Designed miniproteins, single chains, continued (4). Designs and how they scored, part 54

Each design is a single chain, and the fold is of that chain. pLDDT is the mean over its residues in the fold that is shown.

## One batch from the design tools (miniprotein)

Design m13834
Fold by ESMFold2-Fast:
Structure m13834 (fold): chain A 59 residues (1-59)
Amino acid sequence: SELAERLVELGKELAKILGPGAYEHMKAVADDLEKHFSEEAMRRAVEQAEKYLEELKKK
């Protein structure tokens, strides 16, 4: 889904700041959410990841 793809892209951006483990973690979360949870849960995960990335960029 587009939301899972967005979550993976956010993981790539986080990996540029925090290291490759962030990408691997976000990819695993995206895969799990896509298979087992509603689109609403996926949207919340994207929103949380975007907020986290913004806080990291602020610093």
Scores: mean pLDDT 72

Design m13835
Fold by ESMFold2-Fast:
Structure m13835 (fold): chain A 90 residues (1-90)
Amino acid sequence: SELNARVQELAADISDKEASVESLKGMADLVLETLTDISPELAKILKKALLEMAEAVKAGDEEKMKKINEETLKKLKPLVQELAKKLGLL
């Protein structure tokens, strides 16, 4: 939900579609750089989601944005649970 909220916040705060698209692409690069050493699978899923979100923002497709968020959360859930288990939280 935190990542979903941040993606929604960025889209809402930017009135220019070009600026929104560039922000999402920048986040995708940051995610890959930051998370690859922790979980390469998590980094790849998040990068793909942010790039797909950038395309949806460019197209002005709010329904597609919502679907990307929902599908991404479903993919992230098992990876987050695996990380929690490795950390002894499960």
Scores: mean pLDDT 72

Design m13836
Fold by ESMFold2-Fast:
Structure m13836 (fold): chain A 60 residues (1-60)
Amino acid sequence: MSLEEKAQELLDLIEKRLREKFGKNIEVDGITVIDGNETKVVKSREELFEAIKKLLEKLE
């Protein structure tokens, strides 16, 4: 799979798991990603996709 395909699959998986854990009443206003020494605030689906893609590149 390409990096883009992998990022899309993870985005879908994250959304599914968030709904399973917190239920249908969760509103995604923003997500703070903590990566050890860095915090990044993700406010849109596009930014979340880019954050996932970058995280996958770090993990390789």
Scores: mean pLDDT 65

Design m13837
Fold by ESMFold2-Fast:
Structure m13837 (fold): chain A 83 residues (1-83)
Amino acid sequence: MEREVLAALVLIASAIAAKSEKDPNVRQKIRELGQKAADAVEAGDAETAIRYLEEMASLAEKNGDTETARLFRTLAEEVRRAF
C-alpha cells in the first residue's frame, strides 16, 4: 500500500472515531493523534505512526469502543507491512 493511501486511511478512520465520540475534548485528542499518525506515515516514520495508532486504540478500548480499537490496531499492522 502506498504511504499516501495509508495516511489517508488513518485520517478517515480517525475522523470516523472522532465523530462517534461524545466528549468534545476526547474527540479533539483523537483528531490530533490521527493527524500525527498520518504525518508520521507520510514521513516514513513507522515506529512513531504505530505508537500514535496504538495510543488511539488504547483510548478507544478505555471508552468501551472495541470496534474502533480493533480498527486502529489493524492500521498499525498495515503500517508494519508497508515499511
Scores: mean pLDDT 81

Design m13838
Fold by ESMFold2-Fast:
Structure m13838 (fold): chain A 73 residues (1-73)
Amino acid sequence: SGVELARKGAEAGKQGRPDEAARLVSDAMRAATPEGQYAASRGFAEGVARGTDPQGAYLAGEHAAKGMEEAGD
């Protein structure tokens, strides 16, 4: 599911693998419902607004997963 891919992306980011994290979050977005995509994009924007340090991929992935889960994805 999109939520599972987004959580795997967040975990890859936390482990210092930002390229893998970006790919997994991108795949999650493609698999999500329109409602899940919208919720994830809002969560991503909030995560990015908090800062663009090396951990940005982890934060974006976590916010995307949370948004999708709340949308029922």
Scores: mean pLDDT 67

Design m13839
Fold by ESMFold2-Fast:
Structure m13839 (fold): chain A 110 residues (1-110)
Amino acid sequence: KEIIEKLKKIKEELEEILKELKKLGAPKFALNALKQAIEAIEKAIEAIEAKDEKGLKEAIFDLEVVEALLEIVRALLRREGTLSPEMEELLDKAIDLIREAIKLLKEYLK
């Protein structure tokens, strides 16, 4: 199914962002939030394959929580003056990818 392929690509891109953020010395709480997003996408793929609507809704909720957490992380780092341009670009890309995953999953439930 095309949606599973798109979700796998989003997951791969988030995994690369996680590696780059680790190289840049991003704080552990930012890395943990991104790991939770990757896990939520994997859960969403499993729920689609199992035709588990409840599990899919839970995965969407988990992604929405992680989106909010990454926005808070970005704001906190910006306030502290520790948000490098490279780190900001990677966090912005991660947030956009998570938002894309949420949109795809909500459209699938229609």
Scores: mean pLDDT 88

Design m13840
Fold by ESMFold2-Fast:
Structure m13840 (fold): chain A 63 residues (1-63)
Amino acid sequence: SSGAAAGGAAAVRFAGVSRAAADAGKEMYQNGLGPEGAAAAIRAAGATGERADGAGKMVSQLG
């Protein structure tokens, strides 16, 4: 589902996180870390807590 994961990262970026944060979330999701892992990577890349959590869920659902 690399195409779906890329779509999820694009949606996350559109939701107001940076491209780097969206790409970090996508990578964590693809490595099987789930929405919590994606959210942690997005936070580490510079997104805020609640926004990162929402973005991590989007990557998981759309990827």
Scores: mean pLDDT 60

Design m13841
Fold by ESMFold2-Fast:
Structure m13841 (fold): chain A 78 residues (1-78)
Amino acid sequence: DREKQLAVVEKYYEEYGSEEAREYFERALETGPGEGERYRILGHVIAAEKQMEKSDDPEEKAEFEAARPAVEAALAEA
């Protein structure tokens, strides 16, 4: 649901304070699956980097590690 997705975006914006992270995440939610997946990964990377500093959440870290090659490619392309 859109409202729940916006709540997630607000969470990342408040937590990390980055307009860039928020913009990528919003773009992913607006674009949807496929094309939006790249933007979602970009936003998640920025958020995950901050999260890794504060918490060792194994699920989030595992997702970031698994996506790392694609993330690096997406960051270079963005």
Scores: mean pLDDT 54

Design m13842
Fold by ESMFold2-Fast:
Structure m13842 (fold): chain A 98 residues (1-98)
Amino acid sequence: AVTLEVTAPDSIKAGETLTVTVTVKGSEPGTYEVSVSVIDKETDKLVGSASAKVEAGGSATFSIKLPKTPGTYEVRATATDVETGKIVGEASKEVKVY
């Protein structure tokens, strides 16, 4: 298992582009498919997603265009080991959209 660190602003204006940085924490060498999903927490609807391959100790930055709907959004990050196909890390962060 790896630890994911999700960095995103605590609040952002509706309709702006959300920048999310995910860092894969760990000393074990490996390549991970890091996927980010942004979900409207009230409706559980996906508003945007992106993915990138990241090596252990590395990070990827994602830009996701937000809808013009204010609310509480959740950034969900997962790391999948590319050799095994197993999800080995998960993290989330709430973002207030106003």
Scores: mean pLDDT 85

Design m13843
Fold by ESMFold2-Fast:
Parts: C-alpha cells; sequence; structure tokens
Structure m13843 (fold): chain A 71 residues (1-71)
C-alpha cells in the first residue's frame, strides 16, 4: 500500500470513529500513531496534512501531522 493510500485509509478510519462518537482525546492519540506509521512508510508530514484536510477535527489532524514529524 502506498503512503498516500495509507494516509487516506487512516483519514477514513478517523472520520468514521469521530462520527461514531469516539472522544476527541482518543482520536488524537490514534491520529498521532497513524501519522507516525504513515511517515515511517515514506509519507511526508505535508502528505498527512493534505489527506486529513476537511475530514477530521483540526486538533485530530494536527495530532496526525505531529506524529508524522516525530517519526
Amino acid sequence: MSPEELARSAADALAQLAAAGVPEEVLRQLAYRFGREIARAGASPELVREALAGRVPEDVREAAVRGAEEA
């Protein structure tokens, strides 16, 4: 799976969890881990930021970007 496909898959999963009422604190923790793994697979933090744009709350998106930056 490409880094772009991984980022989109993570965005879809986080959006579904948010819609299901999962607390934002838990979503931020998951997003951080997803961002880290996507970056380790070869994605830039910018790719992670773009993939999550408009799909999740901003705090969740920033957690994913932080995970990618710290990978």
Scores: mean pLDDT 81

Design m13844
Fold by ESMFold2-Fast:
Structure m13844 (fold): chain A 95 residues (1-95)
Amino acid sequence: MSEKEKAIEDLQNLLEMAEAAKRYVEELFDKYNVPEELKKQVLDILDKTIERIKEALERAKNASPEEAQKLRDETNKYFKEDFEKVSKLVKEALK
């Protein structure tokens, strides 16, 4: 597997994780009758995270191996930051 192919695979895995997280959060929020404003805030963050990963994945397909790795690393960093922010909001909503 080339370094570029590995970066693309890692980005695809991030996309699947982000989409699964969104489905899980939607199910939790519906189950616990979370206020609509908070639900909208959290889902907006997740939608932007998913969009960012999709954009990075498309760019990586047309990038050099070095650029694809950089896109993966940057996307991983932003995913972690977004996930921590969502996790805090979900914990506050469901505590």
Scores: mean pLDDT 85

Design m13845
Fold by ESMFold2-Fast:
Structure m13845 (fold): chain A 64 residues (1-64)
Amino acid sequence: NAAEVDRRALAETVKAVSDAHKAGNYAEGAKRLRDIAERAKQEGASPELVAGIERTADIFEAEA
């Protein structure tokens, strides 16, 4: 069920982004986002959501 996978991945992404901002640790945030994207992809998440999470990780890596 892609919709359920997408909801979970989005919730995990929001938490990872929030945690990274609070800690100022964008390198760790990027790693967590990469893990979330890989799991979501394996579980059948929408390609658009996976790409969005990967794009956010790229931004966090550049910030770190």
Scores: mean pLDDT 85

Design m13846
Fold by ESMFold2-Fast:
Structure m13846 (fold): chain A 82 residues (1-82)
Amino acid sequence: SPLTPDQIQQQRQQLIDFVQGAIDRLPDDSPLRPVWQQILQLIQDRQFQQASDIMQQMADRDPRNQVMRDMSVTLRRIAQSS
């Protein structure tokens, strides 16, 4: 079933909080920092499909990172429900 507007807003905020937390934990010289900042900007701009695609590419490079796969799926569901 498509997500309700309230569910979209709640999940969007949870994703923003998670991505910001990931950025804050990265070393200042991490090559992943600009990628995570791009994902954050896309989520803030409601470009959920593009954010999902980048996060899926990152998850595909690390098959043990279930959290990134789950986030990509969540972003895709938001995109399809918007």
Scores: mean pLDDT 84

Design m13847
Fold by ESMFold2-Fast:
Structure m13847 (fold): chain A 62 residues (1-62)
Amino acid sequence: SKTLWTDAGSGEVYELPDAPTEIVAKDSFMRFLWDGTKLTPLDPTQEETEKLMERMKELKLS
């Protein structure tokens, strides 16, 4: 038997591997780490990512 996960946004069902794998929700583009037992969010929010990118742009760090 394989562990199955359903994306709440898209309704798609994924078979989760035994090895740790990064999963991207198709509808929300949120990233999760699968460790063989549970999913852990990698990106807390899109707003936090946008805030970081805007700050880096203002600082001209590139």
Scores: mean pLDDT 61

Design m13848
Fold by ESMFold2-Fast:
Structure m13848 (fold): chain A 99 residues (1-99)
Amino acid sequence: SARQEALRERALAAFEASENKEFLMQTLEALTKKEDPKKVLEVLTKFIEEVLSAPTEAERRRLLEPLRELIYNMTGEKVSQDVLLGALIKYREELEKKL
């Protein structure tokens, strides 16, 4: 939908402008390195679709908060929901290209 595309573009722009870009990609790789890449791609695809389909910012925040908290607990970095969503979209695209 036009709304989902706008959210995707906003998230990717936030990620691209982030000083944490490389760090977030490395963190996502570290979190998934022991998992089957095809399973990771499937789970990421479904999760991103769920986030983009959420009707409100509050529901998107609720969906992303556990992963934001996990990243903070592992790294000490607090990333915005838009930056994290952008990182997830970019990481999914990179995994898809390798499979």
Scores: mean pLDDT 86

Design m13849
Fold by ESMFold2-Fast:
Structure m13849 (fold): chain A 70 residues (1-70)
Amino acid sequence: MAVEALEALRPQVPEELQPLLDAAIAAARSAPTPEQQVYVLRELARALEPHDPAVAARLREAADRLRQEA
């Protein structure tokens, strides 16, 4: 699930970006389809890329895995 992937990244996300992570988790919880959950993960990855490209890469991998399971 997208929510589980996002929560797993919480300790790696800077404190200043925690509100962005919380918003993404709320969006993922409200996403009724796997496609919408993949979209949330990709949008967060795009937003985090300038701050932590490694975390952004893990989010894209999580989105790709979720897409394969859908």
Scores: mean pLDDT 77

Design m13850
Fold by ESMFold2-Fast:
Structure m13850 (fold): chain A 58 residues (1-58)
Amino acid sequence: MILKGKVVKAIKDGEEYETDIEIEVDLNKYEAKKEGDKVIITNKELNIEIILENVEIL
């Protein structure tokens, strides 16, 4: 399953980055959780968390 959305925040190794880019993410490599109008995508091996808005399922 592929999600397309706008990255509003990324967290890598405990540092937060605000962004305004669109990405496509394959959920086979990530855990996804819906929170209101946002989707939080986490990969614990890479220690990365991405917050998406305007999410579309491809």
Scores: mean pLDDT 77

Design m13851
Fold by ESMFold2-Fast:
Structure m13851 (fold): chain A 85 residues (1-85)
Amino acid sequence: MIKKLLEEAKELVSKLKNEKAKEEALKHIDEALEALEKGDYEKALEHLAKASEIIAKNTDQSDPLAFEAEVLLTMAIMGLTVELL
């Protein structure tokens, strides 16, 4: 389920109007997906936290696409955190 959440988050992030925030967030989501494939959950969490921070700091908080992307990233972070416990 985590991979599907990240793929959905990528689709929403790709539609954001802020080009710099979009590119940086997509890079971190892709690096999180790569870390997941390698079983590196700590590195995946680091990249997801970075993506969430970029969206929160660089997009309009009233943008529903940014809000939905943040929700999906938070769900993925919570899922990965459980795997590390």
Scores: mean pLDDT 80

Design m13852
Fold by ESMFold2-Fast:
Structure m13852 (fold): chain A 55 residues (1-55)
Amino acid sequence: GPNFTLTREGDNLVVTGEGEITVLLKDGSEVTLKPGDVLPLSKLLAVLSGTVTFK
């Protein structure tokens, strides 16, 4: 799968790198994120696809 990085900026996670990342949110919804997308850290439950590096 694509390699991408989730970088913490305050209370948010920012997606960098190439490709798409699928995440599971705490409300049970699945969301596909693209490079440049921002997700509140408080909403994230799990990462479902690809290889992720946290910074």
Scores: mean pLDDT 73

Design m13853
Fold by ESMFold2-Fast:
Structure m13853 (fold): chain A 85 residues (1-85)
Amino acid sequence: MKEEVEKILKELERLREEIRRELEEARAAGADPAVIAALEALVEAGEEAIKEVKEIEDPKEAVKKGAIKYTALSVELVGVRVDAA
């Protein structure tokens, strides 16, 4: 179960880095300020999710919370990408 917590944390970290990269690309391209603001909010949400999961002592609850947070961030990122298109 500890390995499962490590896996979900790595996935959250990868997603956060993906969002941060998209934010930097959006800024460099002079994207719509609303898109930039949405990506900034997602980076902050990702950082908060990682901190929250790390604080959970029960491995099962940590994995559940991490999976929920990952799913929510992924859905919101897709929404931002659709709005930017």
Scores: mean pLDDT 85

Design m13854
Fold by ESMFold2-Fast:
Structure m13854 (fold): chain A 77 residues (1-77)
Amino acid sequence: MSKEERIERLMEKALEAMKAGRYDEFAQILRDILAEMESPEEAVRVLERLIQKAKEMGLEDFADFLRAVAARVRQEA
């Protein structure tokens, strides 16, 4: 499985966990996604995509959590 295919699958699982309110499952999937990233810039782009999806679904708590993660990644870059 390519890196792109793995990330796409993990993104789909993350969106399902967000919709279901499964915070622990979402956190684990997010860690798996971030582990596939080769740069902070790549990680931030993926996080921004998840933030946009959370906002579109009205999941503001998830959007705020993801913004905090993205800010941490940017500061550690």
Scores: mean pLDDT 80

Design m13855
Fold by ESMFold2-Fast:
Structure m13855 (fold): chain A 65 residues (1-65)
Amino acid sequence: MKEAILETAAKLLGIGFGVKIKKVEIKDGNLHIEVESEDEEVKREFEEQVQALAKSMGFGEVIIE
């Protein structure tokens, strides 16, 4: 359940921030996201929000590229 919620929340955050998400997947308790954004500050804020959310839900690492 937590995995599906985190994946959905990450996708919704991506849409809200205007970043293009190419891949979202949870493997071995870590969230893997491939994103594309032309605004590095927006991408950074998206990364911070997703990391905070994942940590609050008990997930390990957030891997973003």
Scores: mean pLDDT 77

Design m13856
Fold by ESMFold2-Fast:
Structure m13856 (fold): chain A 85 residues (1-85)
Amino acid sequence: IKEKVKEHFKKAIEAAKAGNTDEAVRHLLEAIDAYEKGKKNVSSEEVARYIGRLLRVLADLLAGDYETAIKDIKDFEKEVLKDLS
């Protein structure tokens, strides 16, 4: 399931590079869905952290700060992959 999570984060980064906010957010949500399906039990603390990460990336994208959005997406991916280990 790590491969599906990685693919969705990769697509989110590609969408952010293209300035496509809707696609970037959609792929981040698909990454979280893949994480949930790969992990039998997801804690409320993990959900709260991921919502915080999503809101940060969304704020960056809406501000047109794609460089910061890409950095925040990469940091989000690292956290999700660590939680899968």
Scores: mean pLDDT 81

Design m13857
Fold by ESMFold2-Fast:
Structure m13857 (fold): chain A 65 residues (1-65)
Amino acid sequence: SMSEIASRIAEITGLSKSTVSRIFRKYKLSVRQAELVLNIVEMMKRQGREVGKETLEKIAALLVS
């Protein structure tokens, strides 16, 4: 579900679930697009990159372009 995806991204990034959910609503992400955001965030963390709010918004914006 969208709520579960937001919780998982929040755990990985250290952002609040409310911040992640707000970004999902702002960009009107589908569940599939939210899953892609999660996959990208997991990949970036494995590469040693920190994912903050600004980076998360850029990922969301690119997926809805």
Scores: mean pLDDT 87

Design m13858
Fold by ESMFold2-Fast:
Structure m13858 (fold): chain A 85 residues (1-85)
Amino acid sequence: SDLLELGKLMGAALVLERGVSAERAAEALRSAGVPVSAEEVRKTAEELKDLSPDEISEKLTEKAQKIGGEKAIELSEKVLSYLSK
């Protein structure tokens, strides 16, 4: 699903850009209602590791548009709120 794919990309971006563990990123995404595993986050981060930040951002934007921008913003806010604890 586009939501699950967005979750994997968001988790991977947190790992690659912010140094969040795959386990912690997956927990944050599951708390926001996206059933992503740490293994899926880790695999996605490995696939994206050679991409530039701009290329990762483009993939995130494409998937966010598929689920609706407001829903993507809400998801992002819930994930970041969880991580700020």
Scores: mean pLDDT 84

Design m13859
Fold by ESMFold2-Fast:
Structure m13859 (fold): chain A 99 residues (1-99)
Amino acid sequence: ATPEELLRAAEAEAFAAYEEYVEKLKAGVELSAEEKKEMVGAIGSVVAAAVLRFKEGEISLEEALAILDEAEEVMKKLKAESSVKSIEEIKKALLEEAK
């Protein structure tokens, strides 16, 4: 596979894992320590992909912010305070870039 194909596959897997973990948290399912760590990594990949797609004009600012807002709420549930602050700063940077 090309590097671009591997990146697309990794992004798709990260989005799928993120959605599965979000649904588990909404259903009140308790995640293991290993699942929480994997989820934090998956959320990081989802956030990075959303920022890149917005900068490339593939998604709107509204769509990017919606992804980041959901990621922030999930990070809050995982008690990953440093990651929450990072997402808040990324949202602020995107809003400034859109001006």
Scores: mean pLDDT 75

Design m13860
Fold by ESMFold2-Fast:
Structure m13860 (fold): chain A 66 residues (1-66)
Amino acid sequence: MDSFQKAVEEANRVVGEGVSRARSLEEAEEAAKRGVEIAESNGLDAKYTVSEVDGRLTVTISATKK
């Protein structure tokens, strides 16, 4: 399996769980940071964005190979 894809999926899973439990933008940012840490621990360059649109929190993580 592509280890890159697996690392991205794991980071997204952690972020998804964190965001689903988040009650504020701050908690969503903490979930995003944890996802970035997981991606980076797997040797990837990662970044995140957090946005709130119409009261809905959206977190996006992008990861690239070094």
Scores: mean pLDDT 72

Design m13861
Fold by ESMFold2-Fast:
Structure m13861 (fold): chain A 93 residues (1-93)
Amino acid sequence: SVVDRLRQARAIVDQHGRVLSDAVRQQIADILGVPVSQLGNRNGFITRDQFISIASRLTGMSRATIRAYLDANSIPDVLTLGQAIDMLIQMMG
């Protein structure tokens, strides 16, 4: 399931920490089925726009629906990749 893939990706982030090598970022991208370019920067931060792109792809929700969810939950403009995965797990159930 998507949730099982998200939990697998979260475990990898926990094992390696916030700052991930390119190889580990690619491994997470392959697990989630998303472009590595959308998994944030080398310092482990992801933008709202990158998160919305990933979330829309994984959940099937519109970009507008994801943006409204972020606004309703007072989510900052920049997230850690771990925080982003945790939110996706919560959203998917």
Scores: mean pLDDT 84

Design m13862
Fold by ESMFold2-Fast:
Structure m13862 (fold): chain A 78 residues (1-78)
Amino acid sequence: SEIDELEREIEELMEQARKAVEAGDLEKAYQLLQQIAQLGTQLVQLLRDRGDFDRARAFTARLVEFGRELARKIEELK
């Protein structure tokens, strides 16, 4: 489904963002974070439009936690 395809794409981008941070490529990491935020917003909106508020909330929490994870890792590199 469109939702499953978007979720998979976001998961792949999350993995790429982690690898970019580990490699010290902060420009790539920030670009990937921007893409994740854009696609994540689309996924959450699709879930809400479908009435799947529990999944929308869970995915929003996942995005927030991922952002915090990467921010901590980036700060540790400074």
Scores: mean pLDDT 86

Design m13863
Fold by ESMFold2-Fast:
Structure m13863 (fold): chain A 89 residues (1-89)
Amino acid sequence: SARARVEALLRALLEERAAAVGAPAAEVERARAQIPGLIAEAVEAGFSYEELAEALELLRAIAHGRMTAADREREARLAARAEAVEAAR
């Protein structure tokens, strides 16, 4: 459904942003609980589910073009792990 698509996009954006800034799991779960309410408020304001999905897909595309400190830390962690595996051989 159109609503399920909007919810899935919002969850994906939330998870991508949370990962990018290194947000704690508890904060992510609290934010996730707000998603149905945010969608309801937007629909009450006159937005359609299709308009919301289009806007969220655009925001996600833009977000994918940026690197954060958390992204660099994640990259560094993966590199360090690969180096440790190589050293153990």
Scores: mean pLDDT 72

Design m13864
Fold by ESMFold2-Fast:
Structure m13864 (fold): chain A 61 residues (1-61)
Amino acid sequence: SQTVERVENMPLSEYLEYEKKALNLSDEELARLEAAYRAMGASEGIELTPETRLNVSKVTF
């Protein structure tokens, strides 16, 4: 079953590690995902660093 957990104040680096495990991403796919998040942040005027804290939804399959 699918469970959705909302987590506040999660560092970007920790969220990326979570997504790598949850989606079984390769290192190349993880780097591409990180670049996409940084690009989206930049479009909104936000500089995302590994320490940037996010409010995210974690999905467990």
Scores: mean pLDDT 72

Design m13865
Fold by ESMFold2-Fast:
Formats: sequence, structure tokens, C-alpha cells
Structure m13865 (fold): chain A 100 residues (1-100)
Amino acid sequence: SLDELKALAAEDYERAKAYIEASDVPEEVKEELIARLDETLARLNAAKSVEEAIAIEREALREFLELLLTRGRDDPALSNALLAVAIMEQEHARLGEEAL
């Protein structure tokens, strides 16, 4: 199921990047968020266990929730993008736990 988690992450992170690109978030912020998603996906691709993949998704989730609380509060487009990514990462961690 590690391979299944990696395949799901590859599809969902590409969808998340497409969502961010289509959003009303400022261009420089889009570049920042996409770079963070690319870094997380690279770490997931290097993961050697389901437990490691869960830990990576949980770390990324915490980072996006912190961005939501600190930068998203008065920007609906940014808060929506950050929340969408956070929900995706939480779901991946949950599916990883079910695979254990």
C-alpha cells in the first residue's frame, strides 16, 4: 500500500497545484505554495515506509494549517487554497493509517 499511497499523492498533488494555479491567489504566493507541494511530493516519493509517508503528510498538514492561521485569515482565495491542501494531506495521512 506504500506504492498505492505514492500513486494517490502523485495524482492529488498535481490536482492541488492545478487548483492553486486557477485560484485568485497572487502569483508570487502561488509559486511559493506550488514549491512547497513539489517539495512534499519529492519527500513522499523518497519515503521507504507507510509510517514515513504518514509523518511527511502530517508535517506538511501542520505547515499549511500554520499558513492558514497566519496568512490566510483575511484572504478568502488564499484561505480556500490552504484549506483544500490541508484537507487533502489529512486524508492521505488517514488512508496511510488504515494501510497499517
Scores: mean pLDDT 87

Design m13866
Fold by ESMFold2-Fast:
Structure m13866 (fold): chain A 66 residues (1-66)
Amino acid sequence: MSKIEQAALSVAILTGLPLEKAREVVEEGKRNNMSVEELGKLIVEKYGVPEEKALKAARVAQQALK
C-alpha cells in the first residue's frame, strides 16, 4: 500500500469521510506541502469535520506520508 493510500485510509477512519474524498484531501496536502494545521483546516472547511477530529486525522496522515 502506498503512503498516500495509508494516509487516506487513516483520514477516512478518523473523520468518517468516504475513502475517495480522504484520498483527494491527502493528495492536495502532499502537493502543497501543507502543515498539520493547514491540512486540518482544509478538512474542516471542505467537509465540515469537527476541528479536533480534523487535526488528529491531519497529524496521523502526516506521519503516514513520511
Scores: mean pLDDT 82

Design m13867
Fold by ESMFold2-Fast:
Structure m13867 (fold): chain A 82 residues (1-82)
Amino acid sequence: MLEKIKKLAKEYQLKLIETNDPIYAAKLLALGVMAKGIEEGLSPEELRKRMIEALQTHSSLSKEEAEKIVDEIFEELGIKVE
């Protein structure tokens, strides 16, 4: 799992450099929170919750925008909350 997160983080870093779109900075923040939570042994449900809270707090995103980003990351990584 951490290897997939590292690969996705490199992809988002490249897109941030190429597009200068702040969405990729938010996605990188979410991946960092996810990586730390996985190391702490958190469930997918708790990971999703913490990623959403971090995006709302530190990226000034709405709950709906944060949920969309987190769900996109989960889909890219093949993670199911259920």
Scores: mean pLDDT 81

Design m13868
Fold by ESMFold2-Fast:
Structure m13868 (fold): chain A 92 residues (1-92)
Amino acid sequence: SELVARLEAAIAELEALIRELRALLRSSTDAAFIARAQRLILEAEVAIGMARIALGIERLTGRVDEALLRRLIARLEAIIAELRALIAELRA
């Protein structure tokens, strides 16, 4: 249950960061930066999709693959760090 809660929290944080980055991109004119940001958003959305599928399987079967959940959490946390760094660059 703790791993499930951590994964759900990571998904929520990642979705919030994607919304913030998309809002910042609306005022950007740097084509290279926009392309980099769009690639990272796509990577994040794919990772969220995989995490939601894993959570769906857990809810349906009652089986927790702890190794898979830990790997997904680590991946989402890495993408969160990259999004935070990119947003910081845009705000500088």
Scores: mean pLDDT 87

Design m13869
Fold by ESMFold2-Fast:
Structure m13869 (fold): chain A 100 residues (1-100)
Amino acid sequence: SAELEKLRKEIEEIKNSDLPEKEKIRRILGLVNEWLEKHKSPEVIEQAHELLREIGLSERVDVIRFSADGLDKAADDFYAKLVKENRLSDLGKQQEEAAR
């Protein structure tokens, strides 16, 4: 789980940054996509899905789809969903409020 812990740390750094919400989503999805591209074992894929669920970014099926269809489409789709559902705070409530 050392690689998963590194991924969690990188995601936390992005959540704590002053980046716009869409850019945060794009970068986080990029990190997870890179993780899934390098690690195709079922257990590692499951860990990536769990991580995305913890930060409120995606459903399991959507994570599988963005690995195949490309990062740009996935980022736009997830951002649009979060905006429509008013769930941008899922990325880190306190950090989002601080960044503004």
Scores: mean pLDDT 62

